# Ledger of designs, part 30: designed miniproteins, single chains

Each design is a single chain, and the fold is of that chain. pLDDT is the mean over its residues in the fold that is shown.

## One batch from the design tools (miniprotein)

Design m1087
Fold by ESMFold2-Fast:
Structure m1087 (fold): chain A 67 residues (1-67)
Amino acid sequence: MAAREEVLKLLIKASKAALDGNDEEAVKYLQKAREIADEAGSPELRAAVDAVAEHLRYLGVNVPEEI
């Protein structure tokens, strides 16, 4: 499924960007993953985005409320 593959790739990129200290890029990838998950109407993909967003907030990344 294209949406699942795209979301997972973006979540991996977001995590890598955060580990590299690129917080702006991490947030950008998270926001794109959320858009795709919402368009797909997938609660599973949305939950994956939310879990990664929460983890990045724990790491000190300023993730917007809408994610």
Scores: mean pLDDT 82

Design m1088
Fold by ESMFold2-Fast:
Structure m1088 (fold): chain A 63 residues (1-63)
Amino acid sequence: SDLEARIERLVAEIKELEKQPKTPENVKRIIDLGVEYALLAMQLAIDRIEENPEEVKKEVEKL
C-alpha cells in the first residue's frame, strides 16, 4: 500500500505537469516521472504476486 501511495502521487504530479507549458524542463520531468511510475508499478505487481501466490495457485488448481 505504501507503493500504491507513491504511484498515486506520481500520477497526480504528471497530471499537473501536463497542464503546464510544454517547456523542455517540464517535458523531461514528465519523462523522468513516467520512468519512476513504470518501475514502481512493476514493484507493486511483484509484491502482489508474492502476497497471494497461494490464492493464484488455488485458482489454477481448481481447473
Scores: mean pLDDT 77

Design m1089
Fold by ESMFold2-Fast:
Structure m1089 (fold): chain A 83 residues (1-83)
Amino acid sequence: MTPEEKIANLTVAGAILLASDTPEGAEGARKAFREAVELAKKNGDKESLKYIADLARTMAEESQNPEVAKAAKEVADEIEKEL
């Protein structure tokens, strides 16, 4: 698995976990997104960082679960500070 494939897989996994709209899913998504972010940073992949941030921001705005919305917002805010 290439670094790019791993970043993509982790990002998709994070999105699926957030879409579960559960606190457990939110925590799993936070871990998956953080691993994707660290790998993207290591590889200088700013496009993936921006994509992860945009996806997390969308989930924060669309989630009806306040805990999921908060977790997604925290992920987006953390990535945006690195851009």
Scores: mean pLDDT 77

Design m1090
Fold by ESMFold2-Fast:
Structure m1090 (fold): chain A 64 residues (1-64)
Amino acid sequence: SEEELEEASRRLAEKGGVSPETVRRGLEDILRLPEEARPIAVEIFARETGVPAAEVAEVVERLS
């Protein structure tokens, strides 16, 4: 849901030291990808933002 995406974005932003808007956009982009493309997108997002890849992957799995 939109509320779950907002909350997850805020939590992950704190871990990476980036804005919640940056995380929200990244999560939306990842969730729009085919399932097979999501793992590499998670790794790229984690590298760019400093958010741990495992935390991003867990959120993506939960919101799928």
Scores: mean pLDDT 83

Design m1091
Fold by ESMFold2-Fast:
Parts: structure tokens; sequence; C-alpha cells
Structure m1091 (fold): chain A 56 residues (1-56)
């Protein structure tokens, strides 16, 4: 199961908008995109995208 509360906590710690983090998490789950593709699409760093994926 995806832990959405953990995704929000990671977003808060990394200075990412929670809505952006939740959309990125949904894209990881539903589209199988790489952290690099998520970073480019949502305007966040690759490290931020990887942290969101690890929170899933």
Amino acid sequence: MVDLDKVIEVAKKLGIDPETALRAAAAFVNRGLTPEEIAERFGISVEQAEAIREAL
C-alpha cells in the first residue's frame, strides 16, 4: 500500500509542494516513470523524485 502521509512528510522536509509530491507519487505508481522523468515533468530535483518514490 502507498503511504500518502509519508509522501507528504517527505515533501515538507524537502520544500516540495504537497500537491506536486502527491502527483509525482501517482505518476510513479500508475505510469512507471523514472525519477529523472518525474523530476523533469514536475520541476523538482532527481533526489526529491527518488525520495518520493522511496516513500511509496
Scores: mean pLDDT 79

Design m1092
Fold by ESMFold2-Fast:
Structure m1092 (fold): chain A 76 residues (1-76)
Amino acid sequence: GSQIATDVVRELRRRAGPVPPEVAMAVSNAVIDATNQGLSDNESKRVGAQAGAREAERLGDTRLARAGQELADEYG
């Protein structure tokens, strides 16, 4: 849900600085999809962080992509 996505985006911002809207949206969409599939809060956070990392890589933000990958590993 929105609270899970907000927690992931907040943690990414704490670790890597500004989070672009495209990355925040990728996290939110992935968390919504995971939650709708019945995944746990931690599994949804992991999926959200992975989606954020991939979108950050697409945008060339290597620091944010690394933070997202590390955060996903910590949740899973």
Scores: mean pLDDT 89

Design m1093
Fold by ESMFold2-Fast:
Structure m1093 (fold): chain A 83 residues (1-83)
Amino acid sequence: KDEELLELLRKARATGDTKSAAPIIREALKSPNEDIRVLAIGTGVRLGILSVDEARALADEIPDEIAREIGHIAIAVESTTPK
C-alpha cells in the first residue's frame, strides 16, 4: 500500500539503515505512484543504495513530467548534501 511504503521510506531515511532500506526502496521504485518513486529515488541516493547515474535513469522512466523533474531535483540535492 502507498501509505505503508511512504512510512517505511521515511523510517529508512531517518534510521540510515541501508540493509533494511534497500528492499523497501526497490519495492517503492516499482510503484505506479510517481510520488513514491520520486521519494524512493531521493532516499536511495541519500543512503548510497542508488548511484547518481542509476537514480537519473530511474527518474527518466517516470511518465509524469512534473514528478520526473522533482526526481531530478531530489537527486541533485541528495548528491550534494553531506552524508
Scores: mean pLDDT 79

Design m1094
Fold by ESMFold2-Fast:
Structure m1094 (fold): chain A 89 residues (1-89)
Amino acid sequence: SMEKKEEEALRLAKELGVEELTKKFIEAVKAGDLEKAVEYLAEIIHRLFGADKEQILKELLDIQKRHKLGPEDLLTMLVVVLRRALERR
């Protein structure tokens, strides 16, 4: 469910030090502002993996538009990103 994914994302994000960005991401998703949600996801990936923020943002926007990803899809993507970041500790 979406609520379980939100709870897991917030738990993982707290441990990784990206809780505030994750809250902003969830707020954007709930507001239907998927472009803003993708921007916060790119910032989270940048902070956790050191990847270039502008390059990640372009790639995520292309994926989101090509696959018509909705709110739950983006939240699932965030959970996967956060799980991968913890595995690399």
Scores: mean pLDDT 88

Design m1095
Fold by ESMFold2-Fast:
Structure m1095 (fold): chain A 66 residues (1-66)
Amino acid sequence: MELLVTHHGDVTSLIGLALRLIGEPRVEVERIGENQFRVTYHGDAAEAEALVAELRARPDVEVEVL
């Protein structure tokens, strides 16, 4: 599954998001802008859906499924 993740908050929250994404197993993270990441998840569909739900629960985070 491929995701476009955009962050609209401060730099501290952005760093926290980046560390969360980099630390996720079976994830490839490409920084495509100052506050945008392309995320490729190589795990199962249920784990992928759980990750999307977690990221969308963050107030300053927008997630688009590609």
Scores: mean pLDDT 81

Design m1096
Fold by ESMFold2-Fast:
Structure m1096 (fold): chain A 80 residues (1-80)
Amino acid sequence: SNIEKIKKEIDELIEKHVPDPLVQESLRAMVDMIANEKDVEKAKKLAELLIQSARNLGLPDDVIAEIKELLDKIIKEKEK
């Protein structure tokens, strides 16, 4: 599905920019939750939490913007 393709792109960004394997697993689990959440409003809130986690971890602003754009694409696919 389109959602699964976008999820893989986000997972790759997390693996590239997050050095701690346990933090990578935690963030990928949140991406999985967002991808599998059927309620669009809950998915949006989970996406906001993921972006805040990325900011708190000190990811570069351009990487955070890229993740946000990909999350917005997942949300848009759920609204169809």
Scores: mean pLDDT 85

Design m1097
Fold by ESMFold2-Fast:
Structure m1097 (fold): chain A 94 residues (1-94)
Amino acid sequence: MPLSPEEVAAVVAGARESIDLARKYVEKAKQALENGDIETAKKYLEKAGHYYIVAALELTGADFAGAPQDVVDELRAELNEVRKEIEELEKKIS
């Protein structure tokens, strides 16, 4: 891969930031749902889904760029956890 270690680290940082944003909006959606605010929960869930997709694309880019396998595996596990929470919330809102 032609990317420098610094460039690879930047791509990994982007993926982490997007996962953190997805987690933040999942938490906000859960809180809204607990309060019976279905409309607000749906809006936060849409945002969580958006950042999940962004994170998945960034992680694929990081893996392709040669990020360390242990880092990729860690972020993929976190991304799968976020996905499960989004799917569970979608079922509760439906």
Scores: mean pLDDT 85

Design m1098
Fold by ESMFold2-Fast:
Structure m1098 (fold): chain A 87 residues (1-87)
Amino acid sequence: SKEELLELLEEARERIAAAKSFEELLAVMDELIARLRELKAPEHLINALETFRADLAAKYAAGELSAAQARSSALGFLDLLIRELEE
């Protein structure tokens, strides 16, 4: 349901905000994507998260952003998705 999707996104947001490393941040993202697949979330939502996750990991590996910047970007992206699901 929409409520279950919102709860998962909000929980992931809190966990990312508390993440102490980039590896921990990616683990939260990967777990979120897996949980959304289990709930049969809309494909466009899953694809958006996978695309964001891949881009974030690539930029971090290239030294284009720090772990703190990656966290801020991930939080901003999740906030955008949460807002999009809210009516």
Scores: mean pLDDT 87

Design m1099
Fold by ESMFold2-Fast:
Structure m1099 (fold): chain A 58 residues (1-58)
Amino acid sequence: MADELRAAAAEAEKQGKLDLATMLRVVAATVEQTGRELDVDAVLAAAEASAAHLQSLL
């Protein structure tokens, strides 16, 4: 799971979506630390929403 999130982050970075890539890496690190399996699709949707929100604040 964390590997899938890291792969998605690398793909987002290649597309120039740096905020999304950063959020996905943070989530991947959290998943590794907690050892919990999450729904990757739900995590991706939440990360995209969070990245958009952070960009509006910066």
Scores: mean pLDDT 71

Design m1100
Fold by ESMFold2-Fast:
Structure m1100 (fold): chain A 60 residues (1-60)
Amino acid sequence: MYTTTFTAEDREKALEVAKEVQRRYPSAKVEVRGNEITVTTDYSVTQWIALQLDVIGLLL
């Protein structure tokens, strides 16, 4: 199991990114608190790295 928290510039950006992550990774648990996005998953390390890179790309 992997979990981490990403910080967006604001809550609106966090909600947009969270929706897109949930669409791309429907089995991941995605939660938003303020401008923070917490993602929890049981994926392989390769899929977890790919998910993290996607989130970083969406936050740019």
Scores: mean pLDDT 84

Design m1101
Fold by ESMFold2-Fast:
Structure m1101 (fold): chain A 63 residues (1-63)
Amino acid sequence: MKKTVIKYTVKEGDTISSIAKELNISELTVREVLRSQGKSLEIKEGEVLTITKIDTPYGPIYK
C-alpha cells in the first residue's frame, strides 16, 4: 500500500474545521489524527500535524 506523509503547521485562527478544509479531509479525521498523536483537540498556533495517508484498495485511510 502507498503511504503519503502530509505535514501541516497550525496557523493563528485555525480551527479543526479550517484544517480539514485545507487538507480536504473530514473534521472527524482531523480529530482522530490529533487523538492518535496525543494532541489536544484545542489546537494551538505552531503545532505540526503529521497525517499519514495510506492508499488501500478500499479507499484512503488517514493516521
Scores: mean pLDDT 76

Design m1102
Fold by ESMFold2-Fast:
Formats: sequence, C-alpha cells, structure tokens
Structure m1102 (fold): chain A 95 residues (1-95)
Amino acid sequence: TEKEVAELENKGAEAFRAGDYEKAVEYYEKAAELAPDTIAGARALYNAGLALEKLGDYEKAIEYFERSAEIFEHLGDKQGAELARKNAEEAKKKL
C-alpha cells in the first residue's frame, strides 16, 4: 500500500507539473483514500488542495487544506499543519 500511495503521489506531481490539475486532483485523492490518517495521506490532501486552487475550486481546496492540517496536527507534524492552515486562510480570501 505504501508503494501504491507513492506511485499515485508521483503521478499527481507529474500531472500538476504538466498543468493537468484535474488529473492531479484525481491521483492525489486516490493516494489520500489509500492512506487515511497518515503523513502521506495528509500530504496528498494538501497537494490536491493546491491543484484545486489552480482550478479555481477554492471551497474544496479549503476543505482539503483543513483536513490535511488536522491529520498533520494529530500526527505531531506541526510544521505541516501550520502550512496547510495558512493555505486554507489564503484560499478563504478568494471566496
């Protein structure tokens, strides 16, 4: 499962770099679903949020950033949680 998650994160990153933000969201969402409540899953939700911002879907981006922050905080990654919350607040300014 860790290998599958890493492959999906890699595909998401490739899609994001190619400007295919819809495809990036799809891959990152699958990664988050396979690794719920993990650092990898939180990172995948965060990256899906970034791709959603590129698509102009600020409401969903905020949801994913907040979920990512909650998981990072629960797992003791305070820096990850702070970054995700900061992006959620910035996205809220676009509403």
Scores: mean pLDDT 91

Design m1103
Fold by ESMFold2-Fast:
Structure m1103 (fold): chain A 85 residues (1-85)
Amino acid sequence: MIIDLVEEALLKVGRSWYKKEDQEKAVELLVEVLKENGFEITPELRNQVRAAVLNHNSYGLPEAEDFEADLKKLEELFREEIAKA
């Protein structure tokens, strides 16, 4: 499932993002990568991606010190997960 690839990439980043702006930037990055790979972005899929980003913060992972570096790492990891699918 597409959402399993999102969750795998988020876990591999291994950081928590508590700022709403940072969470929404992560959602938009994941959605953009999905669009670039030919996936249809329905409201339901966008909501599932947002839920995955928000639920990830409940795992008690270390807080991000450099969000921009984490965002770049998320992009690289998510592109790798899609390429393997």
Scores: mean pLDDT 78

Design m1104
Fold by ESMFold2-Fast:
Structure m1104 (fold): chain A 65 residues (1-65)
Amino acid sequence: EADELARRAIEALEAGDVETAARLVREALSIDPTNPEAERAIKLLAAAGHVETARELGAFRQELL
């Protein structure tokens, strides 16, 4: 389930919907903060220039660990 949410987040990012991508990553992290697809989604957000959004999601993930 966390994998599915993270993959949907990457799809939203590829479609240009950063807000939906960020929300889906937060949901994936809430289920499994160690999920590798969610971590990949955060890195892809940063690579796409959404550095602050990626930083906020990384901090959220760190709070859950």
Scores: mean pLDDT 82

Design m1105
Fold by ESMFold2-Fast:
Structure m1105 (fold): chain A 59 residues (1-59)
Amino acid sequence: SLVDEAEELLKRAEDLLKQGKYLEAAITFLHSARLAEKAGNQELADRARKLAQEAVDKM
């Protein structure tokens, strides 16, 4: 499902963030947010967007 794909991307982006790959993490979080939004999961979308901003702030 789109929710499962969004959650998988969120996990991958968190792993990228731990590796210091901030730009790649931010892009992956935004992709997760877009899929979550399409699935109607607003809470997951908002969380992913916030994490994307945090990744950008660390660049």
Scores: mean pLDDT 88

Design m1106
Fold by ESMFold2-Fast:
Structure m1106 (fold): chain A 73 residues (1-73)
Amino acid sequence: MEEVEKLKREIDELLEKAKNSTDINEFMKLLQEAYKVGDKLVELLKKEGRTEEAQRFQDELNRKILEILVEKS
């Protein structure tokens, strides 16, 4: 609900910052933060009984991170 959308926005902002970062340490820190927020979102969705959405979100997050890593290569 409101909290889910807020966490999704926070993750998207962290991934955008990671994509635009030029410092490897900042990049890794931002990716770790995105994963931490992602874990919180997954747990929240599971507590709400939205387990399928939690699975889909996990898959989307992994895909987005992989895309950023490929672009940085």
Scores: mean pLDDT 81

Design m1107
Fold by ESMFold2-Fast:
Structure m1107 (fold): chain A 100 residues (1-100)
Amino acid sequence: REAENEAFRAAVEELVRTAKEATKRVQEGKDAGKEIGEVMEKGKEASGKMTTLEQKEAIVESTFLLGKAILEASKLSEEEAEELIEKAGEEARRLAEEVE
């Protein structure tokens, strides 16, 4: 279970990191739909690698939360976008902590 929990935590952190990078690219004028698509694809792959249903569901929920934040951030200033994605990342980590 400890190794499985490590993989789960690593997957959540990778999703948060990917979402922060996607948000920066969207702020630089990249296509938000493409960047969200990349995060959704990584979330699907990560969810598939989880061993418990609760971990799979937490990854899926975190992925949708982060994708929504990226879309909203595309309409905001750089500072507001950074704050929004940071809060979304904290919420994703909170969801992961509830499963552990």
Scores: mean pLDDT 82

Design m1108
Fold by ESMFold2-Fast:
Structure m1108 (fold): chain A 60 residues (1-60)
Amino acid sequence: MSAEERALQLLVELSQAIKNGDAERAKRLIAELEELMPELSPTMQSAVREVIAVAEQQLA
């Protein structure tokens, strides 16, 4: 699986965790996305950062 495919899967899982109010799972998914960040294209990095920022705001 490519890093971009993995990032897309993690973004879907993060969306589900946020909908379910599962803050602990969301935090783990955010950490995994951050670990993948250097392997992603600049466009994907930007998209991932935006989603993480929204998720962190929703969890606060």
Scores: mean pLDDT 82

Design m1109
Fold by ESMFold2-Fast:
Structure m1109 (fold): chain A 75 residues (1-75)
Amino acid sequence: MKFELVKEVKLTEEQKKLADEFIPEAVRLMKEGKSPLEIERELRARVREKYPDLSDEEINAIVAYALEKAQELLE
């Protein structure tokens, strides 16, 4: 599965650690059979709720990384 947010921003090591927190949620949403857009929307909302000070670009990068890693775990 490909997501449009992939490669928008290069993640720092700190941002990768933040993204790791959301990998289990991404796996859950993918297993539930939700559409890519629904998965991206729900993950963006969760990242924003937990880390409200992050920019939209940073949130998109974190979500993209978490989705890529979740896909690797399911393949």
Scores: mean pLDDT 75

Design m1110
Fold by ESMFold2-Fast:
Structure m1110 (fold): chain A 56 residues (1-56)
Amino acid sequence: ENQEIFDAIVDAAHAGAATLEEILERLKEQGYNPEKAKELIDRMAAGGRAGAAAIA
């Protein structure tokens, strides 16, 4: 379920969506929940840096 939205985010970025707003717009056009997509993007960004900080 979250994986499907994640794959759609990655596909939009690879298709040339240069901004977060462009990615969210493409997902909305495909019928995905943009708030859920933004939450996953925020978690991915936090996971990349917070994951390194959480290794204590």
Scores: mean pLDDT 65

Design m1111
Fold by ESMFold2-Fast:
Order: C-alpha cells, then sequence, then structure tokens
Structure m1111 (fold): chain A 90 residues (1-90)
C-alpha cells in the first residue's frame, strides 16, 4: 500500500530528526549533511501530503531548540529554513 510506504517514510524522517535532536542535547557534533537530508525529505513529503505538516514542524522545532542550546547555529538554521517552508504549505 502506498499509504503504508508514506507512513514508513514519515516515521523514518521523524526518527532521523529525533536522533539529531538527542545528539544536540548531548552536546555531540551533528552531521550537517544528514540534518539537511532529513529537512529536505520532511519538506518534500509535506508538499505532497500537507496533513503531515504539524508533526514535521514539531519535530524540527525540537531540533532547532536543541541545536540553538548547543551553539550549533548551522543545524539551527537548517531546521528554521525547513520550518519556514512547511509553514508556507499551511
Amino acid sequence: SMKLELEAELGLILAGISVLTKAAEAGKPIDVELAEKYAERAVELAKKYPEYVPELIEALEELKRAAEAAGDEETAEIAEEAIEELEEIE
């Protein structure tokens, strides 16, 4: 089912963002390319399925807050840009 595949994609994106958020909270370096990849995947999924926008914004806001607290301005900017694109969908 396409719907099950899309729910799996959402789950993978949310899990990826969560891992990066926990890394930032632990003061560990974040793989910026991986952060960019998950942000891009989140925006692309939401453009096709706007019903996922609120959940994706919530996950990216958590990442942004954790990155800002860790002093990781680059990851915080990636999360902010993705949030802004998601807000334009709704």
Scores: mean pLDDT 85

Design m1112
Fold by ESMFold2-Fast:
Structure m1112 (fold): chain A 87 residues (1-87)
Amino acid sequence: SLKEKIEEELEKVKEYLENTPVEVLRAELTASTAASGGAREFAERLLAALEASPSEEEARRALYEVVKEYAEKLLKKYEELEKERKE
C-alpha cells in the first residue's frame, strides 16, 4: 500500500540523513533547486530549514521533519482516496 511505501521511504530518509554529512546534504539540496515546479519548491524549503539550524544534529532533525510533514500530507490524500473507493 502507499502507506507502507511512505513509511519505508521515511525510514530510508532517516537513515540517509543520519549517515550523510550536512555539507553533502546542502550540496545535494542546492543542486535540487535546479529542478522545476514542486520539486524546486520542496528543495528550497529543505535548504531553508538546514540553513536555519544552528547545529548538524538540529539540521538533520529539521530536514527529517520537513520530509515527514510532506509524507503525512501524501498519506492524508491516500486515506481520502481509499475512503471514496469504499463508500
Scores: mean pLDDT 77

Design m1113
Fold by ESMFold2-Fast:
Structure m1113 (fold): chain A 80 residues (1-80)
Amino acid sequence: GPELEKLKEEIAAKLRELLEELGVPQESIDDVVNKLLSEKSLEHLLHSVEILLDKLKENGAPEEKLEELEELIERLKELL
């Protein structure tokens, strides 16, 4: 529904910011984000975003931006 599509766009935007901060090339960022946005299963989307969150934490992404992504993930869980 419209809430899910808006939330997917917000998650995609936050992932772009975090990956850019870590110096990931734009082409790789686009690949990751496009795969995420094409996910039709809410459960698979949630799982993929949680895996990405863990990898971002392991690679030293900014804590404040990670907290913002975690808030978006919690909102995604509420749609399950």
Scores: mean pLDDT 83

Design m1114
Fold by ESMFold2-Fast:
Structure m1114 (fold): chain A 71 residues (1-71)
Amino acid sequence: MEEEGRELVRKAIEALKAGDVEAAIQYISKARELFKEVNPEAAELLDKALQAISQGNYDEAIELLRKALEV
């Protein structure tokens, strides 16, 4: 579960770097559901990343996604 969630977060980072915001949101949303019960800290960081994306702050979103991989 955690490794599957981490792989989705890595895919989200690559999608954001490629400018594919729609794919990034889908990967983050799936990762959030996987982490929600097993790693609440990561899930909270993913929620913050989605908020950053909604505000157009893609660099902040990428940093939050990287942080989620470290917890």
Scores: mean pLDDT 84

Design m1115
Fold by ESMFold2-Fast:
Structure m1115 (fold): chain A 78 residues (1-78)
Amino acid sequence: AQENLETGKMLYELGNYEEAVWYYEHAIKQDPQNAEAWANLGKAYYKLGRFEEAQKYAEKALEIDPQNEEAQKIVKEI
């Protein structure tokens, strides 16, 4: 879980958002309660211009952790 999340973050920083999505999805499969992974998945979809998916996954992160700042920011920007 942690390894997939960290790899996804590195790819996101490099601008490789599609690859980051793959790693975040795998982090979520390993730990579906990981709000950070859901928030980062939403953030990656936002960068890809896929705003419906970005909102959906950010809302999922907020369902798990209502105080997740990254997810709150994504929902506010859409």
Scores: mean pLDDT 87

Design m1116
Fold by ESMFold2-Fast:
Structure m1116 (fold): chain A 67 residues (1-67)
Amino acid sequence: DPEVKELEEKAKEYAAEGHRALSEGDIEKAIEYYKKALELAKEVYEKTGDTTLLNLTEGALNALLKT
Protein backbone atom coordinates (compact mmCIF):
# COMPACT_ATOMS: atom_id res chain seq x y z
CA ASP A 1 0.00 0.00 0.00
CA PRO A 2 1.75 3.22 -1.20
CA GLU A 3 -0.05 5.34 1.41
CA VAL A 4 1.20 3.14 4.27
CA LYS A 5 4.75 3.20 2.86
CA GLU A 6 4.66 7.03 2.75
CA LEU A 7 3.49 7.18 6.39
CA GLU A 8 6.23 4.73 7.43
CA GLU A 9 8.92 6.76 5.63
CA LYS A 10 7.68 10.01 7.19
CA ALA A 11 7.58 8.46 10.69
CA LYS A 12 11.17 7.25 10.25
CA GLU A 13 12.24 10.72 9.03
CA TYR A 14 10.73 12.38 12.11
CA ALA A 15 12.38 9.79 14.38
CA ALA A 16 15.74 10.50 12.66
CA GLU A 17 15.26 14.26 13.22
CA GLY A 18 14.48 13.49 16.88
CA HIS A 19 17.71 11.51 17.20
CA ARG A 20 19.62 14.37 15.56
CA ALA A 21 18.10 16.97 17.93
CA LEU A 22 18.94 14.74 20.92
CA SER A 23 22.58 14.40 19.77
CA GLU A 24 22.72 18.24 19.59
CA GLY A 25 21.36 18.52 23.17
CA ASP A 26 17.99 19.94 22.05
CA ILE A 27 15.72 17.78 24.19
CA GLU A 28 12.57 19.88 23.52
CA LYS A 29 13.01 19.54 19.74
CA ALA A 30 13.72 15.80 20.09
CA ILE A 31 10.43 15.35 22.02
CA GLU A 32 8.51 17.30 19.33
CA TYR A 33 9.90 15.12 16.52
CA TYR A 34 9.30 11.85 18.42
CA LYS A 35 5.69 12.95 19.07
CA LYS A 36 5.22 13.61 15.33
CA ALA A 37 6.73 10.19 14.54
CA LEU A 38 4.39 8.58 17.12
CA GLU A 39 1.25 10.08 15.51
CA LEU A 40 2.26 8.68 12.11
CA ALA A 41 3.19 5.31 13.69
CA LYS A 42 -0.34 5.17 15.18
CA GLU A 43 -1.83 5.68 11.69
CA VAL A 44 0.36 2.84 10.32
CA TYR A 45 -0.87 0.60 13.15
CA GLU A 46 -4.53 1.51 12.44
CA LYS A 47 -4.09 0.62 8.75
CA THR A 48 -1.86 -2.49 9.08
CA GLY A 49 -2.09 -3.86 12.66
CA ASP A 50 1.75 -3.77 12.74
CA THR A 51 3.01 -2.45 16.09
CA THR A 52 6.73 -2.30 15.12
CA LEU A 53 6.98 1.47 14.44
CA LEU A 54 4.53 2.26 17.26
CA ASN A 55 6.60 0.31 19.83
CA LEU A 56 9.93 1.75 18.62
CA THR A 57 8.63 5.35 18.66
CA GLU A 58 6.91 5.00 22.06
CA GLY A 59 10.08 3.36 23.43
CA ALA A 60 12.30 6.19 22.22
CA LEU A 61 9.99 8.92 23.59
CA ASN A 62 9.49 7.15 26.95
CA ALA A 63 13.25 6.53 27.36
CA LEU A 64 13.93 10.23 26.71
CA LEU A 65 11.25 11.36 29.21
CA LYS A 66 12.20 8.85 31.99
CA THR A 67 16.01 8.92 31.75
Scores: mean pLDDT 80

Design m1117
Fold by ESMFold2-Fast:
Structure m1117 (fold): chain A 68 residues (1-68)
Amino acid sequence: MAEERLREVSREVVEELKKLEEEDKINGPRPTEEVARTIGRQLRRLGDELQRVLEERRALRAAGVEVE
């Protein structure tokens, strides 16, 4: 089930990026530093979830379980 969390986090990251793009079109461009900070935070979160999925898959494969 860690894969579902990864998919959810990925979706949240994409939606946050789309929100930033839309706000820039409406309110004008944000400072690059603020955008980069927000993106970096989301990417870190995605990376953490990816790490968990990889570790869970490794453990399941070691136990003889195949994960799609």
Scores: mean pLDDT 71

Design m1118
Fold by ESMFold2-Fast:
Structure m1118 (fold): chain A 70 residues (1-70)
Amino acid sequence: SAVEERVPVLIEQLSDASPEVRRRAAEELGRIARTAPEAARQALDALIKALGDSDPAVREAAFRAIRALA
């Protein structure tokens, strides 16, 4: 599905040089976690790493995404 094709791209974007790109990737993974949790679980390790991100907005988005998977 388009969502399952999108998840690997979002995982890569969580490591982007731009904090805005990382924040948007975490937010989109959070939305996917609510609609297609099995697809979003592939990002779980990357989201856990994003909890330690230098940008507080990225950390918050990652936390919300992980919470949506619980």
Scores: mean pLDDT 87

Design m1119
Fold by ESMFold2-Fast:
Structure m1119 (fold): chain A 87 residues (1-87)
Amino acid sequence: LEAEALKLGEELVEAAKAGDYEKAKELAEELIKLAPAVVDQYVADHPEEVQALADASGLTVEEAKERAVARVREIAEKLVEEAKKLA
C-alpha cells in the first residue's frame, strides 16, 4: 500500500514535469483515494511517533490523520496545477 502510493507519487511528479495535465490529474485522483488507507497504515506501524506528533501539534491522532490526508490532497492538487500551466 505505501509502496503503491510512493509509485503513484513519483509518476505524478514526472507527469507534472512533462506538462501531462490529463495523466497528472488521473494519478492525483488515485493518490488522493489511497491517502486515508496509507495514513491509517502509517499510524498502525508507528503509533508512538504519530501520538508524539499529534501531542506536539495540540491535535488528537484522528485530527492528525485528517491533516495528513488533507496535506496529500493539497500537494497532489498543486502538482496538477503545475502540469496544467506547462500544458
Scores: mean pLDDT 80

Design m1120
Fold by ESMFold2-Fast:
Structure m1120 (fold): chain A 89 residues (1-89)
Amino acid sequence: APATPTEEQKKEYKEQVEKFAEELKEELLKLGASEEKAEEAKELLLKAAEYALKAAEAYAAGDEELAAEYAKKAEELAKKVEKLIEEAR
């Protein structure tokens, strides 16, 4: 059976994602992106990570349909982040 993420694993994941999102914002600003676009990319990345965690939790609970829905939402948000990174180049 898929393991439910522990509270410690969830905390580590959130801290790593927040750090990565802030680093992404800083890198986009260095590439000449506007502050608004850099903040949007950060926000979208944080939302994508939140849905990815929800997908993992739903999958661990045996709700494969809900897990797939959250995973798809995370993928759509991640693609928007990738597009913002490409536009900053």
Scores: mean pLDDT 82

Design m1121
Fold by ESMFold2-Fast:
Structure m1121 (fold): chain A 68 residues (1-68)
Amino acid sequence: NAEEHLAEGDRLFEQGKYEEAVKHYEKAIELDPDNAEAHRKLGEAYLALGKTDEAGIHYVKAKRLEDA
């Protein structure tokens, strides 16, 4: 489920495996597209990879979902 993919992504992120964390956060979003936390975590993982434009896109999506 989406929560399991978020947890696995978090585990990988804590290990510095940011590219692998991205894949799990993406799967969480595929299962629950309106999960603001998943979009925020994906943005954080992209930021850790230096992908600031991709990070910004997901932070904006997370904010829209939280403000809705």
Scores: mean pLDDT 84

Design m1123
Fold by ESMFold2-Fast:
Structure m1123 (fold): chain A 63 residues (1-63)
Amino acid sequence: MEKVEKEAEKAAEEVAKKLKSEEAKEETIRKGKALAEQGVSPEETKEKVEEFGKNLEKDEEIA
């Protein structure tokens, strides 16, 4: 398979591994899978989930 969707999912998983919170990791992976299902490119998925995951982590640490 050409794997665009699979590549996007992998990008989300790699971003999630950099997060400290287990909840942020799970949310980031779910976000990445949703973007992959919508046909978003692996590059865009990585950027969007990086922003999403860091915002979750920041909110959790500050709040």
Scores: mean pLDDT 73

Design m1124
Fold by ESMFold2-Fast:
Structure m1124 (fold): chain A 62 residues (1-62)
Amino acid sequence: ISKEEALEAIERGRAFLEEKGAPEEVLEQLDKIAADLEAGKLSPEEAVRRAEELVVRALAAQ
C-alpha cells in the first residue's frame, strides 16, 4: 500500500466517524496517525492498521 492510498483510507475513515458522531478525541487520534504517517514515523501499512483499529473500537462503543 502506498502512502497516498493510506492517507486516502485514513481521510475516508475520519469522514465516516465524523458522520457517526464520534468524539473529538477519537478524530484527533486519527489526525495524529495521518500526521505521523506524513512525517515518516509510521509505515503506510501500520498507519492503516491503527486507523482501522480506532474505527472498529469507536463503532463498538455505539
Scores: mean pLDDT 79

